# Ledger of designs, part 97: designed miniproteins, single chains, continued (2)

Each design is a single chain, and the fold is of that chain. pLDDT is the mean over its residues in the fold that is shown.

## One batch from the design tools (miniprotein)

Design m7366
Fold by ESMFold2-Fast:
Structure m7366 (fold): chain A 74 residues (1-74)
Amino acid sequence: MRFVEVELEGTAADVEEGARLARERALAALRELGAELTALGVAVLADGSVLAIALGVRADGTQVLVRVRVTPRA
């Protein structure tokens, strides 16, 4: 069994855009890796940055964790 961890970063105009973008990128990364979504969390941190964490599993049992952090430009 393999374990895959992916970390992605981005920027957005504001926190609302950042939350949308982080969620979209986390889900897209799971799809690209051929993993089915098992859990998704999105949080706005105290500094205004957004963290999305997506967990998934491939058909071969490989576990996949995607972290996306999006920082607001303002």
Scores: mean pLDDT 81

Design m7367
Fold by ESMFold2-Fast:
Structure m7367 (fold): chain A 77 residues (1-77)
Amino acid sequence: MTLGVTVETTREAAVDAIRELDKVFPKGVTGALFRGDRATIYHIGRFAPEDAERRAREAERRLLAVPGVLRVEVREL
């Protein structure tokens, strides 16, 4: 199963959001796009189906706890 995570943050929160993603998805691929005072972070990881839901929930919980994270979306690709 392939999961895509999209995170919208303030520019200042982008590094902290990436660190939290790396804790949940250490073997995934992360990219970031900066637009003025905002950042969009994309993360793509591949998981066994039984792990995917747990990791998705953990990522959402951890990311929403970061000050300056505005939106988190996790979807199957």
Scores: mean pLDDT 78

Design m7368
Fold by ESMFold2-Fast:
Structure m7368 (fold): chain A 97 residues (1-97)
Amino acid sequence: PEEKTFTLTVDAGGSESVVVDLSGTVKITAKVTATTGDGAIVFVYQDGVLLGHTRVLKLGESDSITVDGVEGPVEVRVLNVGSSGTTTVEVTVTNLS
């Protein structure tokens, strides 16, 4: 499978996104590798439509989202849910089809 890994560092209450061109069945795995706050949620969008999201992830926690029937650019958005500090998330995007 084709796999890409991104590291995103997000300030409190902020968000950062990556956009990846994908097709078919896709798995997105997120892991919080560092935080000075309350962690992060990761959202997956295509054409402004929410395809899925993780639970709130604390330091060292991971979760994954699998979506089917994607075609073209997919936005993976990391939101820092804390009111202070920064959170670093490692996002791995795997194309399964």
Scores: mean pLDDT 84

Design m7369
Fold by ESMFold2-Fast:
Structure m7369 (fold): chain A 79 residues (1-79)
Amino acid sequence: SRERARELFAQLGLDESTIDAYMRHLENIEKELGPEAIDALIDRVEAALQRHSPEETYLLLSVLMGELETEIIKKKRAG
C-alpha cells in the first residue's frame, strides 16, 4: 500500500519532499511493471531495514529503484 511505502521511507530518515518524489516514482513503476514489482521492492527494503542500518537500507532502496527504472526503459525500447 502507499501508506506502507511512505512509513518505510520515513523510517529511513527521508524528508517529506524526498518521500513525495519517491512516491511519484513508485506510481510510475506500478503503472509500467505492475503492483507485484512495488510489493517485491517494499518487502526487500523492509527485510533489509531489520538487518541493516537506515543508511545501508537507503543505499539498497536507491539501487533497487534504479534497477526497476532500467527495466521500464528496456521495456519501452523493446516495444
Scores: mean pLDDT 82

Design m7370
Fold by ESMFold2-Fast:
Formats: C-alpha cells, sequence, structure tokens
Structure m7370 (fold): chain A 80 residues (1-80)
C-alpha cells in the first residue's frame, strides 16, 4: 500500500503526532542545510537524521534534537 511506502521516508508520520512530525521536518531541514555547509557525506547526514528522529520520539525538544544532530554531523565529518 502507498501509505506503507511513506513510512520508509525520513519522517515516520505513523509514530509521530502531527506537531512532532512537523518539528522533525523543520529540524531535519536545518540538519541537512548544516550538513551541506560541512560537505557531509550522505551516510553522515542519514546518521544525524536518525538520531534527530530518535530523540524527538524519546520526547526531546526540537532544539535538543537539532543540537545533537549537529554534533554528530561534526564528528562524522571529522572522521571522513
Amino acid sequence: MASAEALAGNEAAGELSAERAFEYSVVASLVRMYGWILKASEEALEEALRLVRERILAGASAEEALREGIRLLEELVRRE
């Protein structure tokens, strides 16, 4: 079903409320922009986005999720 395919995306709306899904989308966009500035690999960006989603699902604020995503991106870029 098409809805099941959507769950494979960067935002798993099925487990997030509309508000939390929106917060994730905003934070994910900011993390992607910062990754582009750092010239991060797609793999590093995916790892940072996974962390952001996990933090939001665990009840962290969008600000905390953003900070942790950025820190992870910086660490991964340094290892490239």
Scores: mean pLDDT 73

Design m7371
Fold by ESMFold2-Fast:
Structure m7371 (fold): chain A 62 residues (1-62)
Amino acid sequence: ELSAERLARLQELNREVNKIIDMALNGEKEEEIKKKIEELGKKFNLSDQAKQDIYDSIRAIR
């Protein structure tokens, strides 16, 4: 069972990822997208693999 705090953190992570997706769909530069993913990784303690998976997902839809 996920604690309410962990669930809230996952919801915040999803909102931040959706913001980066929106930026990519609106034509933001690749370097800026990568920078935002690295900032997200620092904020949420994401693994290198998790950061790569987010980037690959954004590239696949763009």
Scores: mean pLDDT 78

Design m7372
Fold by ESMFold2-Fast:
Structure m7372 (fold): chain A 75 residues (1-75)
Amino acid sequence: MSAAKYYEERGEPELAELLRKAEEAVENNDVEALKEYGKKIYEKAPDLAAKAAGARLAELEDEKPELLAALRALS
């Protein structure tokens, strides 16, 4: 199940919405939007954001390597 569903079930709809927006940004190859939503997620839940990002970034390495390269250039 998606991380967004998990947080929605825990009563954190803001985190769930940010996670959904981040996934939309991935689908649209929108580096700016993904960076902004990623920052907001990290500010709300840094430890959980790191876990979710790690798993998703591993998937994106195969699916969208150019998007990942752009994101990594900012770290």
Scores: mean pLDDT 68

Design m7373
Fold by ESMFold2-Fast:
Structure m7373 (fold): chain A 87 residues (1-87)
Amino acid sequence: LEPFKATAVGTSSSTPDLKVGDTLVLVGVDYDENGNIKSFTLANEKTGKIYTINTLDDLKQIVGEENAQKFVELAKESYPYTTLSEK
């Protein structure tokens, strides 16, 4: 069981210490009340830093459009929206 990993191809204001070439792992997702993704939580494997990415545009800037789409799909599959077990 290895988490999905993506190589950073850019940076954003949400990732001030991130370097191009660092490996990012999806470790969490927050949903809004309508079941839409509100934010992504990514861990930097090299530095151990945790980043909260609040927009899909920032995610695309950091990991590229293709990997951003893969993170969205993985988020829905690995951290599915549920209203029945959140406390």
Scores: mean pLDDT 75

Design m7374
Fold by ESMFold2-Fast:
Structure m7374 (fold): chain A 63 residues (1-63)
Amino acid sequence: MAPLTPLQAAVLGLALEGYSEEEIAKRLGISRSTVRRILDDLIAQGYLRRDAEGRVFLGPAAA
């Protein structure tokens, strides 16, 4: 598999630590829309999943 970019890896780590999209955006100095796009990409690639409660956890590609 292609490796994650440093920014994608940072967003992944913060999301798994329970930070919200807004908190990740503030911590990384990027827009909330950029965080959302990276999270959507990580979910599409199977690195992340959301459960019924909206909690983010590792997907099959990261297991």
Scores: mean pLDDT 75

Design m7375
Fold by ESMFold2-Fast:
Structure m7375 (fold): chain A 88 residues (1-88)
Amino acid sequence: GDQSFQLAMQGNIDDVRRRADQGDSQAWYALGRYYRMRGDYQTSIYYYRQSIRLQPDSDTYFNLSQDYRRLGDYDQADYYDQIGQQLQ
């Protein structure tokens, strides 16, 4: 997880994307975190959704919830927060 995010922060986004395309759910998660950090919540949501399709986990659902909240979509934010709580 953290290594993929560090690679993205170092400008190695293409390497992180390649890992994601090879089925690494943590690489998709790292892309979501990277784009959220840059304020691109729509792109962040896309990458978090790819992560949960491969391996659902509570952290990814909580991050989806926060991205939707920042877009003002409180219904989707509450929905994903509830799923994250159930997976704990």
Scores: mean pLDDT 86

Design m7376
Fold by ESMFold2-Fast:
Structure m7376 (fold): chain A 64 residues (1-64)
Amino acid sequence: GAHARRAAEAAERAARAGEAAGASTKLYQVFMDGGDEEEGRRAAEAAARAGSRAGQLMGKKAAE
């Protein structure tokens, strides 16, 4: 029902926010560790993509 759908939507939004936070944390860890340039590039790309997905879900929720 509607309650289950809202729970699923909230869970997905939380998962995307978690992805964005995790990707950002990994990027900071790569910089702090003086990691490989390629690892830093991949971490930055992942953070940008995760943040974009989280932003889309938040924007949709604000419009509703």
Scores: mean pLDDT 67

Design m7377
Fold by ESMFold2-Fast:
Structure m7377 (fold): chain A 62 residues (1-62)
Amino acid sequence: MLEEIRRALESVPGIDAETAERIVELLAEGHSVGDALLRLVAEGVLSLDQARAAARAIEAVM
């Protein structure tokens, strides 16, 4: 599951491999998809549009 999520995130424009790995790490630590993405938006790592695209990509493989 986490490997499929990582690959789906890497397919999102503007999300690099390092950002995808950080999202996967947050999910592995027990954060929800929404919490992980909101944290990265708050930190300036993701835009809100990138976070929405990432959420759709994760949902497509779950």
Scores: mean pLDDT 81

Design m7378
Fold by ESMFold2-Fast:
Structure m7378 (fold): chain A 61 residues (1-61)
Amino acid sequence: GAAARRNRWRLLLAHGAMHAEPARAWTVASVAALAGLSRFHFSRLYRAEFGESPSATLARL
């Protein structure tokens, strides 16, 4: 649905930003804010979409 599509776009935007600037001092809070979501909701949706937590992705960038 439209809400799922909108949330996916927000997650892709945040995910793309993390990979575009891997040396930046990203936090889960800063990427969640970029996505327009709370840390809690961002972490849940990110894990559902990408198969790992945002913290795990950031740790290996």
Scores: mean pLDDT 81

Design m7379
Fold by ESMFold2-Fast:
Structure m7379 (fold): chain A 71 residues (1-71)
Amino acid sequence: STSLSDEELARLARELGISVATARRLARLLEQLVPNAEIARKMGVPLSTVTRARRIMMELAVERLAAAVLA
């Protein structure tokens, strides 16, 4: 389970060129504060993919916060 919606996971998967299942696992590990290098090693993905995923998740978190403030 992650804080990301199915729509947010689909966006993450599309932007990184990975499957939704891979995006869900990436999001879960990032939310558990696992270091980027360890995630890259465990998932067999480039470190750049993990750093891009973290950036996209931060952008989504900012969008959610902005929406909450405007509500």
Scores: mean pLDDT 83

Design m7380
Fold by ESMFold2-Fast:
Structure m7380 (fold): chain A 78 residues (1-78)
Amino acid sequence: EYEEIVEKLLAGEITPEEASRLARELGGEEGKRKVMELLLERTAPKVISELFGIAPEEAERLFERLREEAARALAALA
């Protein structure tokens, strides 16, 4: 399931390369696209939620980290 791949990737249980292989195994190029779309959808709410209770400096670091993680995952999937 694509959602499981995204959750494991965000939890650091698998690498972007492993996520790409799993997505291809499930649905080829379309599978990779679905994982990318879910990753973007999942990271946006998480960032908003985390920002709600943390200092601005910590919020900026979280945004930067999530952007880097998403960019790395998207590069591996695309």
Scores: mean pLDDT 66

Design m7381
Fold by ESMFold2-Fast:
Structure m7381 (fold): chain A 62 residues (1-62)
Amino acid sequence: SVKYTVKEGDTLGSVLRRISEEFGYSGEEAFKALYEANKDKLSGKDWETDLKAGDVLTVPLP
């Protein structure tokens, strides 16, 4: 796995696009993999409201 630091102005969509392009995930697979790897850091159901600048996300490799 690799780590990604969320930047100010990042959306869930922009993060997923970057991950899918760099690691070869489909968009749907990138979402599921990212969500499952970071459940402990995300207490809410609203991904976009739970992502904050400076958050470090674990990105599993496919």
Scores: mean pLDDT 70

Design m7382
Fold by ESMFold2-Fast:
Structure m7382 (fold): chain A 80 residues (1-80)
Amino acid sequence: MMKEIEEIAGKIALLYKDSSEDQQNIVTQGILALLNAASKGSEETKKEVAEFLRELLKIAKDLSPEELGELLLKKAEEVE
């Protein structure tokens, strides 16, 4: 599960590679918070995080870095 979560998170981060440094930092902070929460969670929590990231990846192109970062941080808080 963690390898799959990390792979999806990496794909999301790459979508924002051409954004400003501040915007990339917002996305990175959100990703790291969610990865940290998932790593400490149960197998059920890891599955929930993986599914959340798959759905987020589908709509990421329509989201600003700030919106994506907020969604990632909110999900991290929900699963902790």
Scores: mean pLDDT 84

Design m7383
Fold by ESMFold2-Fast:
Structure m7383 (fold): chain A 65 residues (1-65)
Amino acid sequence: MVSKQTALDILGIAASIEGAEVKIEKIDGKTVITVTARDAAQREVARELKRLAEELGVAEVVIVD
């Protein structure tokens, strides 16, 4: 079950990943979040974001290292 508040929370988490390059795009009606992770901490945060977004079906998350 997805609410506008949950979608905004996920986008807020993506935007707040310190030191990581985050790109948010809308492709074919889908929100795609690309996170360029440079260290283990950034990868862990990106992995949690991906899991949460996939569980809720609100966005695709792509992790690049």
Scores: mean pLDDT 71

Design m7384
Fold by ESMFold2-Fast:
Structure m7384 (fold): chain A 92 residues (1-92)
Amino acid sequence: SFIEQLIDRLVEMIEREKDLEKVLEILEKLDTPVRDELIKKVKDLYEGKISKQDLKDFLLSAYESGKLSLEDLLTLETELGILQLEEAVKKV
């Protein structure tokens, strides 16, 4: 349940971000064999080619297969959180 909740938060954070290039820069920092596949899935989400559920299913499958670690997911949450905080501060 913790992993499913984390993945749900990550996908919501990705969808809320309006600057795709900044999201891609964060994904490019990940040391995972599914990095290029994840980048493609995020681009497909932004283009309306896949649903949020499709991205969640991909992330969960990658985690369950050991290709994406808990550390990778937490790194992604941290980097997206920092980006969103920096954007919020610039609006003040």
Scores: mean pLDDT 83

Design m7385
Fold by ESMFold2-Fast:
Structure m7385 (fold): chain A 83 residues (1-83)
Amino acid sequence: MQISVAVAGLSKAQADKLAELGRSLGGKVVVFEGGTTQVAVAGLSEADAKKLAEMGRAAGGKVVIFRGTLADGVKKASELSNE
């Protein structure tokens, strides 16, 4: 089963860097803005998801690792940005 990561509360530069890592790991990526910038990445292995989550947390983002679709990731990232 593929793992997904949702990250919220990033700057645009941090989100772009995280999105580039997510794509390089073979993930499907969505970046969207709403005050801060959010990133959702789907289709990762557990090891790749943990690596991406560590980078997201190091950048000051709020991070959730989950099992679900890219659409579920966008929803989770949006919910995190509203905390």
Scores: mean pLDDT 82

Design m7386
Fold by ESMFold2-Fast:
Structure m7386 (fold): chain A 91 residues (1-91)
Amino acid sequence: VDELLREHMDAGAETVGEAVDYSVLKNIGAPEEEVLQAAIKLSEAQIRTGEAEKRLAEARGDQKLLEQAEKMIAQAKQDKAALEAQLQQLK
């Protein structure tokens, strides 16, 4: 349980880092391709955070946390697919 909590916290910290990188690139007016790549990395970090939360929920038998984690994973996967499609159109 403690190891799963740490994995969830570490994944959350990575998501925060990717969100900061995305914000910086957007604020400095970086090329659209770089902004989209940062957004894709953010969605990948959100998927990892959701999967870590899902494992923690399963270990604790927390059905609400499990449902929240599954929704986060599904949304982040949809966001990633849309962003990857946008990036492909720029090539």
Scores: mean pLDDT 82

Design m7387
Fold by ESMFold2-Fast:
Structure m7387 (fold): chain A 86 residues (1-86)
Amino acid sequence: SEKLKQKWEEALKRMKEQQPALQARLRARVAQLKAEADALLTDPRISDVMKANLRHLVAQLEADPDDVIILMRMQAQIEMAKGIVA
């Protein structure tokens, strides 16, 4: 959503501009999203197509961990997958 994009863009800009400790928090969030994706990849209720999409987003995030659009897309895919397994 547009609100989520704005929130992530503002958080990323603030982290980069203010101090290294805030950048470390961003890196920790990226690691958390990767771990959540890895857990979902082992769930048999998630389709092969969705698992392929999650793997592609993980690879994109590894290539550019500062890309807020990829981060937002990753979070959205994880939320969608959680909805399927709920």
Scores: mean pLDDT 78

Design m7388
Fold by ESMFold2-Fast:
Structure m7388 (fold): chain A 67 residues (1-67)
Amino acid sequence: GKKVLVVAAPSEEEAEKLVERLKEKEGIEFDSVVFVRSVEEAIELAKKLEEEEGLEAEVYDMRGKVY
């Protein structure tokens, strides 16, 4: 399916490291990735993508899955 990973991280470098870990170690599959700097912004974006674009969205931060 069309699945979007929304990552909340303090920097783009940390976001890229998290995405690599989720793909390689956790086996998480996604079609596209969006980086934002706050969990609040990430959750709002995920909801908007689901409601307006019809995409499946999941939110991860440095601690794990948050949405």
Scores: mean pLDDT 78

Design m7389
Fold by ESMFold2-Fast:
Structure m7389 (fold): chain A 93 residues (1-93)
Amino acid sequence: SAEVEARLEFARELRKGVSFVTGRELPEEIKPEDADEVARESMELLNEALRQRLSPEQQDFLVEQFGRAGRALGLSDETVEEIEAVLRQRLAE
């Protein structure tokens, strides 16, 4: 279904961002039934990484990946821009 595909794509985009920023190797395949769990685990790993000092390049990559993940979920460009702004503000703390 379109909803399952959107959730799966969201999990893939989050996992790419987490893998790049944390240097942790994550499973290549995501089963549709595991998409929500993979997204949750990816967000937990991102929260851990956000407590470390990220380079400007890592910060930009994370913002772009969250924007792509939001678009994959079918969020509006306005909502995606709001998410990107919140993430940039949080990373600046």
Scores: mean pLDDT 72

Design m7390
Fold by ESMFold2-Fast:
Structure m7390 (fold): chain A 68 residues (1-68)
Amino acid sequence: MDAETRAQIEETAHEFKEDLTIDIKQENHTTTITYTRTGETVSRSGTITSQSATAYAPRSLSVTVKAV
């Protein structure tokens, strides 16, 4: 995964207080983002660029990025 993209996602999470876990897998131009929140897991696939992928979420939601 691109560090620039990861930083962008994390910076978005910083606005929401970092209580969410994200697993990111990149495979052949496809990036799968898994957001884990208490009690539930949501999974999304798409192409991530240096531009932030804005998540539609309440401002109390935060996002942490872990690269494997």
Scores: mean pLDDT 46

Design m7391
Fold by ESMFold2-Fast:
Structure m7391 (fold): chain A 66 residues (1-66)
Amino acid sequence: DLTELVRKAAEALRAGDEEAFERYVKEISEKTGVPESTVRFVVRLVAEGRMTPEQAAETLKALGEL
């Protein structure tokens, strides 16, 4: 589920859909407890192909536990 949200956020970012991107960022932030700025950074790595959605979901879970 978190992996799917990350994938959708990255797709919105690649499409230039700023409203959808920010909506998914807020949802991920609320779900994980990770700040929106950090979520945006991680999702950008996914959109750029530098991280998989699966790796991003695990990273966000780990950060939310801190």
Scores: mean pLDDT 87

Design m7392
Fold by ESMFold2-Fast:
Structure m7392 (fold): chain A 75 residues (1-75)
Amino acid sequence: AMSALEKEALKIIDEKTKKALELIKEGDYAAAEKEILDMAAEVGKIMAQLSPEEQAKIRAYLIKKAKEVYDKIFE
């Protein structure tokens, strides 16, 4: 079963990525960058407390979300 910390990390990634994508759509790249940096800081703190298996799942999800942001910028 997914741990509470793993769920919290995924929730932070979802919420910050959604905000960043909305800001990119509006042309506010500075605000979008701030959301991504805030996400990296918060997720990084949680990652230090996770097992290697949980860390791998969070990394895979981050890569997926990073691709979504990349595709939106260069569409």
Scores: mean pLDDT 82

Design m7393
Fold by ESMFold2-Fast:
Structure m7393 (fold): chain A 70 residues (1-70)
Amino acid sequence: DRAELLALGRAAAGLGEQAIELAKKNKEDKELVQKALELAYQAADVVLSIPEMADVGEEIRKKAEEVEKE
């Protein structure tokens, strides 16, 4: 069902955004940042796999990449 797939994408997007915010607030905690970025990239992959949410997935990936550059 397309509605269930979109619901999964929204949940993944929320999780990805939360992981990115945790990494940004805890930049000195290298273990936390690494695990948060792994989760954010996995979440972005799920969101990007849903064509209707490609823009949202790209933004999550972009935010994760910016944190990784830090």
Scores: mean pLDDT 86

Design m7394
Fold by ESMFold2-Fast:
Structure m7394 (fold): chain A 85 residues (1-85)
Amino acid sequence: LQQLLSLLQQFRDALLNDDIQGMEQLRQQIGNLPVDEDTRQLLTQLLDTVINLHRYGLQNNNPFLRSLALQLVDSLIDDVQSQLK
């Protein structure tokens, strides 16, 4: 969980810097974490959705899609942090 949290925070930083390649690399690292198959699939799908929303937001100059991508990442970070308490 602590390693997942660290990688998610790095993913958030890449998103804020519009670093799509960095986000994709971090998504692969998160996908390689020792979690159960169902959790890995759901987490990977969520991160893929975030990358696509941010990419489409940049390509179409759509601030709503970029905001939605950030909100999804922030929600995931909050959920992981809550489990560390």
Scores: mean pLDDT 82

Design m7395
Fold by ESMFold2-Fast:
Order: C-alpha cells, then structure tokens, then sequence
Structure m7395 (fold): chain A 88 residues (1-88)
C-alpha cells in the first residue's frame, strides 16, 4: 500500500481524498501487484479512469446488496465500500 501510494502521488501530488480511497478500493479488489502493473503500463489519465471504473463496479455491487437488504441508498459511500471489501 505504501509503494502504491508513493507511485500514485508521484503522478498526482495533489490527489484528493476520494481518489486515494478509489486507489485503496482498487488494491482491495485486484491486489497490490496488479495495481502496480497498471501504474507501469497505463498513462496517468488511463490509470485514473481504470481506478474509477473499479470503484464504480464495487459501488454497484454494494448497492445491489444494500437494495436486497432494504437499506437506504443515502448510506452508500466510498468508506462503506472500503468496509465491505475489508470484511469480505
């Protein structure tokens, strides 16, 4: 996680908190090694798009589970996605 954060901040030194959380989601879903390969093989723009797509898929998965449980959609957040992935 430290090496990935370091490389990401080298590309985007003023990365926002939501982007950093999206990066953490990508690492939890695909693993650190695969995300490092994306950094090495993709442009900065394509890397951000890839991380955003992974985050969107994780959000949709959580949304579907929340809907089945009758939970309110207003509870959906990146922090809730991170909690869900860490406990799965």
Amino acid sequence: SEEIRKRFLELHPEASEPLLKALEIAVLVHGEEEVLEWIDSLSAREFILKVTLVTSEALVKLLKEMRKEGRNLSELSLDKVLEYLKNS
Scores: mean pLDDT 77

Design m7396
Fold by ESMFold2-Fast:
Structure m7396 (fold): chain A 110 residues (1-110)
Amino acid sequence: SAKLKALEEELKKTFEEIKKKIEEETDELKVLDLLSEAASILMNAIGEVEETETDREAAIAFLERAKKMLEELLEIALSKITDEEIKRQAEWMAERVLAAIDARIAELRA
């Protein structure tokens, strides 16, 4: 749908802006904060898709692309983090969000 496409284009633009900020950041806690911000924005976009998109296949495809976007951003964030505790926090936060996306995909396929 046109609404889903517009929402996804906005989300991609926001993720590219956050990616650039992470790549330029030297403070590992700020990298974690930026990743957390991206995860929050992603979850809000998923909620908006759930509210507005009636095509199950389109919604599932969006969720799978959203999952990939977060996985790619996590890899970049982890490449900037050397502290094992901050790494663990980033991984656990992202894992929780990815699991929520997987659960939603499973519900839509049932």
Scores: mean pLDDT 87

Design m7397
Fold by ESMFold2-Fast:
Structure m7397 (fold): chain A 74 residues (1-74)
Amino acid sequence: SIKLPKEVEEAARKGAREALEAAGDNAAAGAGAALRVIGAAIDAALEGLSVEEALERVRKAAEEAVAAARAAAA
């Protein structure tokens, strides 16, 4: 089983929540955006990235996912 560092897991949860909120009532856009953030954390773990590198990847994915979700909600 893939186990994420707690800091990376917390960052992914926060980013996914922000993406869901940014999509408003567009459930498909919100789910897609949230999955992108979660996927970034899983991909970082599979690549064996350091916690710092994984956090940066999740941060960028969250920013992009939130922006895309906001655009889809408009």
Scores: mean pLDDT 82

Design m7398
Fold by ESMFold2-Fast:
Structure m7398 (fold): chain A 68 residues (1-68)
Amino acid sequence: SHAELFRRLERLYVEDPEEAVRLMAELYGIPEEAARKILLDEDKEVALEVAKKLAKKLGLEDVEIEIR
């Protein structure tokens, strides 16, 4: 599941943050800066853009994303 993958990336971030950021960026096809912000939970707008891109890559068409 996507939650399980994110949990694994969070665990890796504790041991090797640079590798976790790089791996997330590579797996999801996003910039490393975006991956870093997602893992640090700093930028919700970047998180929303990443979520939309992930939904398309994963074949999910019915995704409700609200930015309010």
Scores: mean pLDDT 63

Design m7399
Fold by ESMFold2-Fast:
Order: C-alpha cells, then sequence, then structure tokens
Structure m7399 (fold): chain A 67 residues (1-67)
C-alpha cells in the first residue's frame, strides 16, 4: 500500500468556486490531497482547509478493476 500526501495553496477565487460560498479576505486556503493505492483499489481524499480548518472533504474510491 502506498500513501501520497500533497498540500497546495489555493487562491481565494478557486476555493470559493469549490465551496460555493464566500471566503473571508486574508484567509489562507489550502487543498490537501491524500492518495492511497491499495492492491485492489485506489482512493483519493481531497480536503479544503481555511486557516487550518477543514471545511470540505471529498472522498473518491475506485476499484482497481475499473482502472
Amino acid sequence: MEVREEVEELSVEEAERILGEPIPEGSKVELKRVTTIGEDYESEVLSVLVDGEEVLRIVLSVPRSWL
């Protein structure tokens, strides 16, 4: 099993499009992506963090047979 973690800073505009709601000016917005590759599956978890607080989480799991 392999786990990959990536964190990138998002612009407020990009984050507002993803969340569908306004973000306070001067807030730090980050997108955290965690990809887990198992024997029979691959899963990806995307978290949107505003000032270090997770406000949105999207989980996608795909059976390896679909890849």
Scores: mean pLDDT 73

Design m7400
Fold by ESMFold2-Fast:
Structure m7400 (fold): chain A 88 residues (1-88)
Amino acid sequence: MELEELARRLARLAAELYGVDEEEAERLALEYLTRLAEFLASDPEAVALFLEGVRRVAEAPTLEEAQAAEDALAEALKPHLEKLAAER
């Protein structure tokens, strides 16, 4: 999935969940997704989990399912993020 399309989907969800401005949310989401993807780039499994998880959040049919998908993504990425942060 193209990061720009994913950022647009996340921005719509963020506007609904958190009442933020959709255009500003899209800009910030694209920047955040790009930076996080670069951070995870040394771990292809983490990149795949991140992109799939964010896609599930963006494509969730209900707010409750979107929140559950976000929680599942956070749990799946936690060991990968801890590993990358610990490697010095």
Scores: mean pLDDT 72

Design m7401
Fold by ESMFold2-Fast:
Structure m7401 (fold): chain A 87 residues (1-87)
Amino acid sequence: MDAEIEEFLKQFEEFVEGVIKEAERLVAEGKPKEAIELLRKTIEGLRKYIEYLKEKNTEKSKALIPKLEEAIKRLEEKIKEIEKLLE
């Protein structure tokens, strides 16, 4: 039960870190607009998943939603950092 949630959260954190690293790689290659689009698409996917979890309204869903919202905030802050490079 809780161990399954912890393993999911670990894999999810690795996914979020991977997306951030890929966005940073795109910026380093001179592709900041592509980096922003990657982050925006990821945020959209996470928002859709949060809505799905809200509809399910389970104890597992309630535990996952705050972590997904934290990830969205991290990705939104990364977009702001990259946008500062674009004028």
Scores: mean pLDDT 83

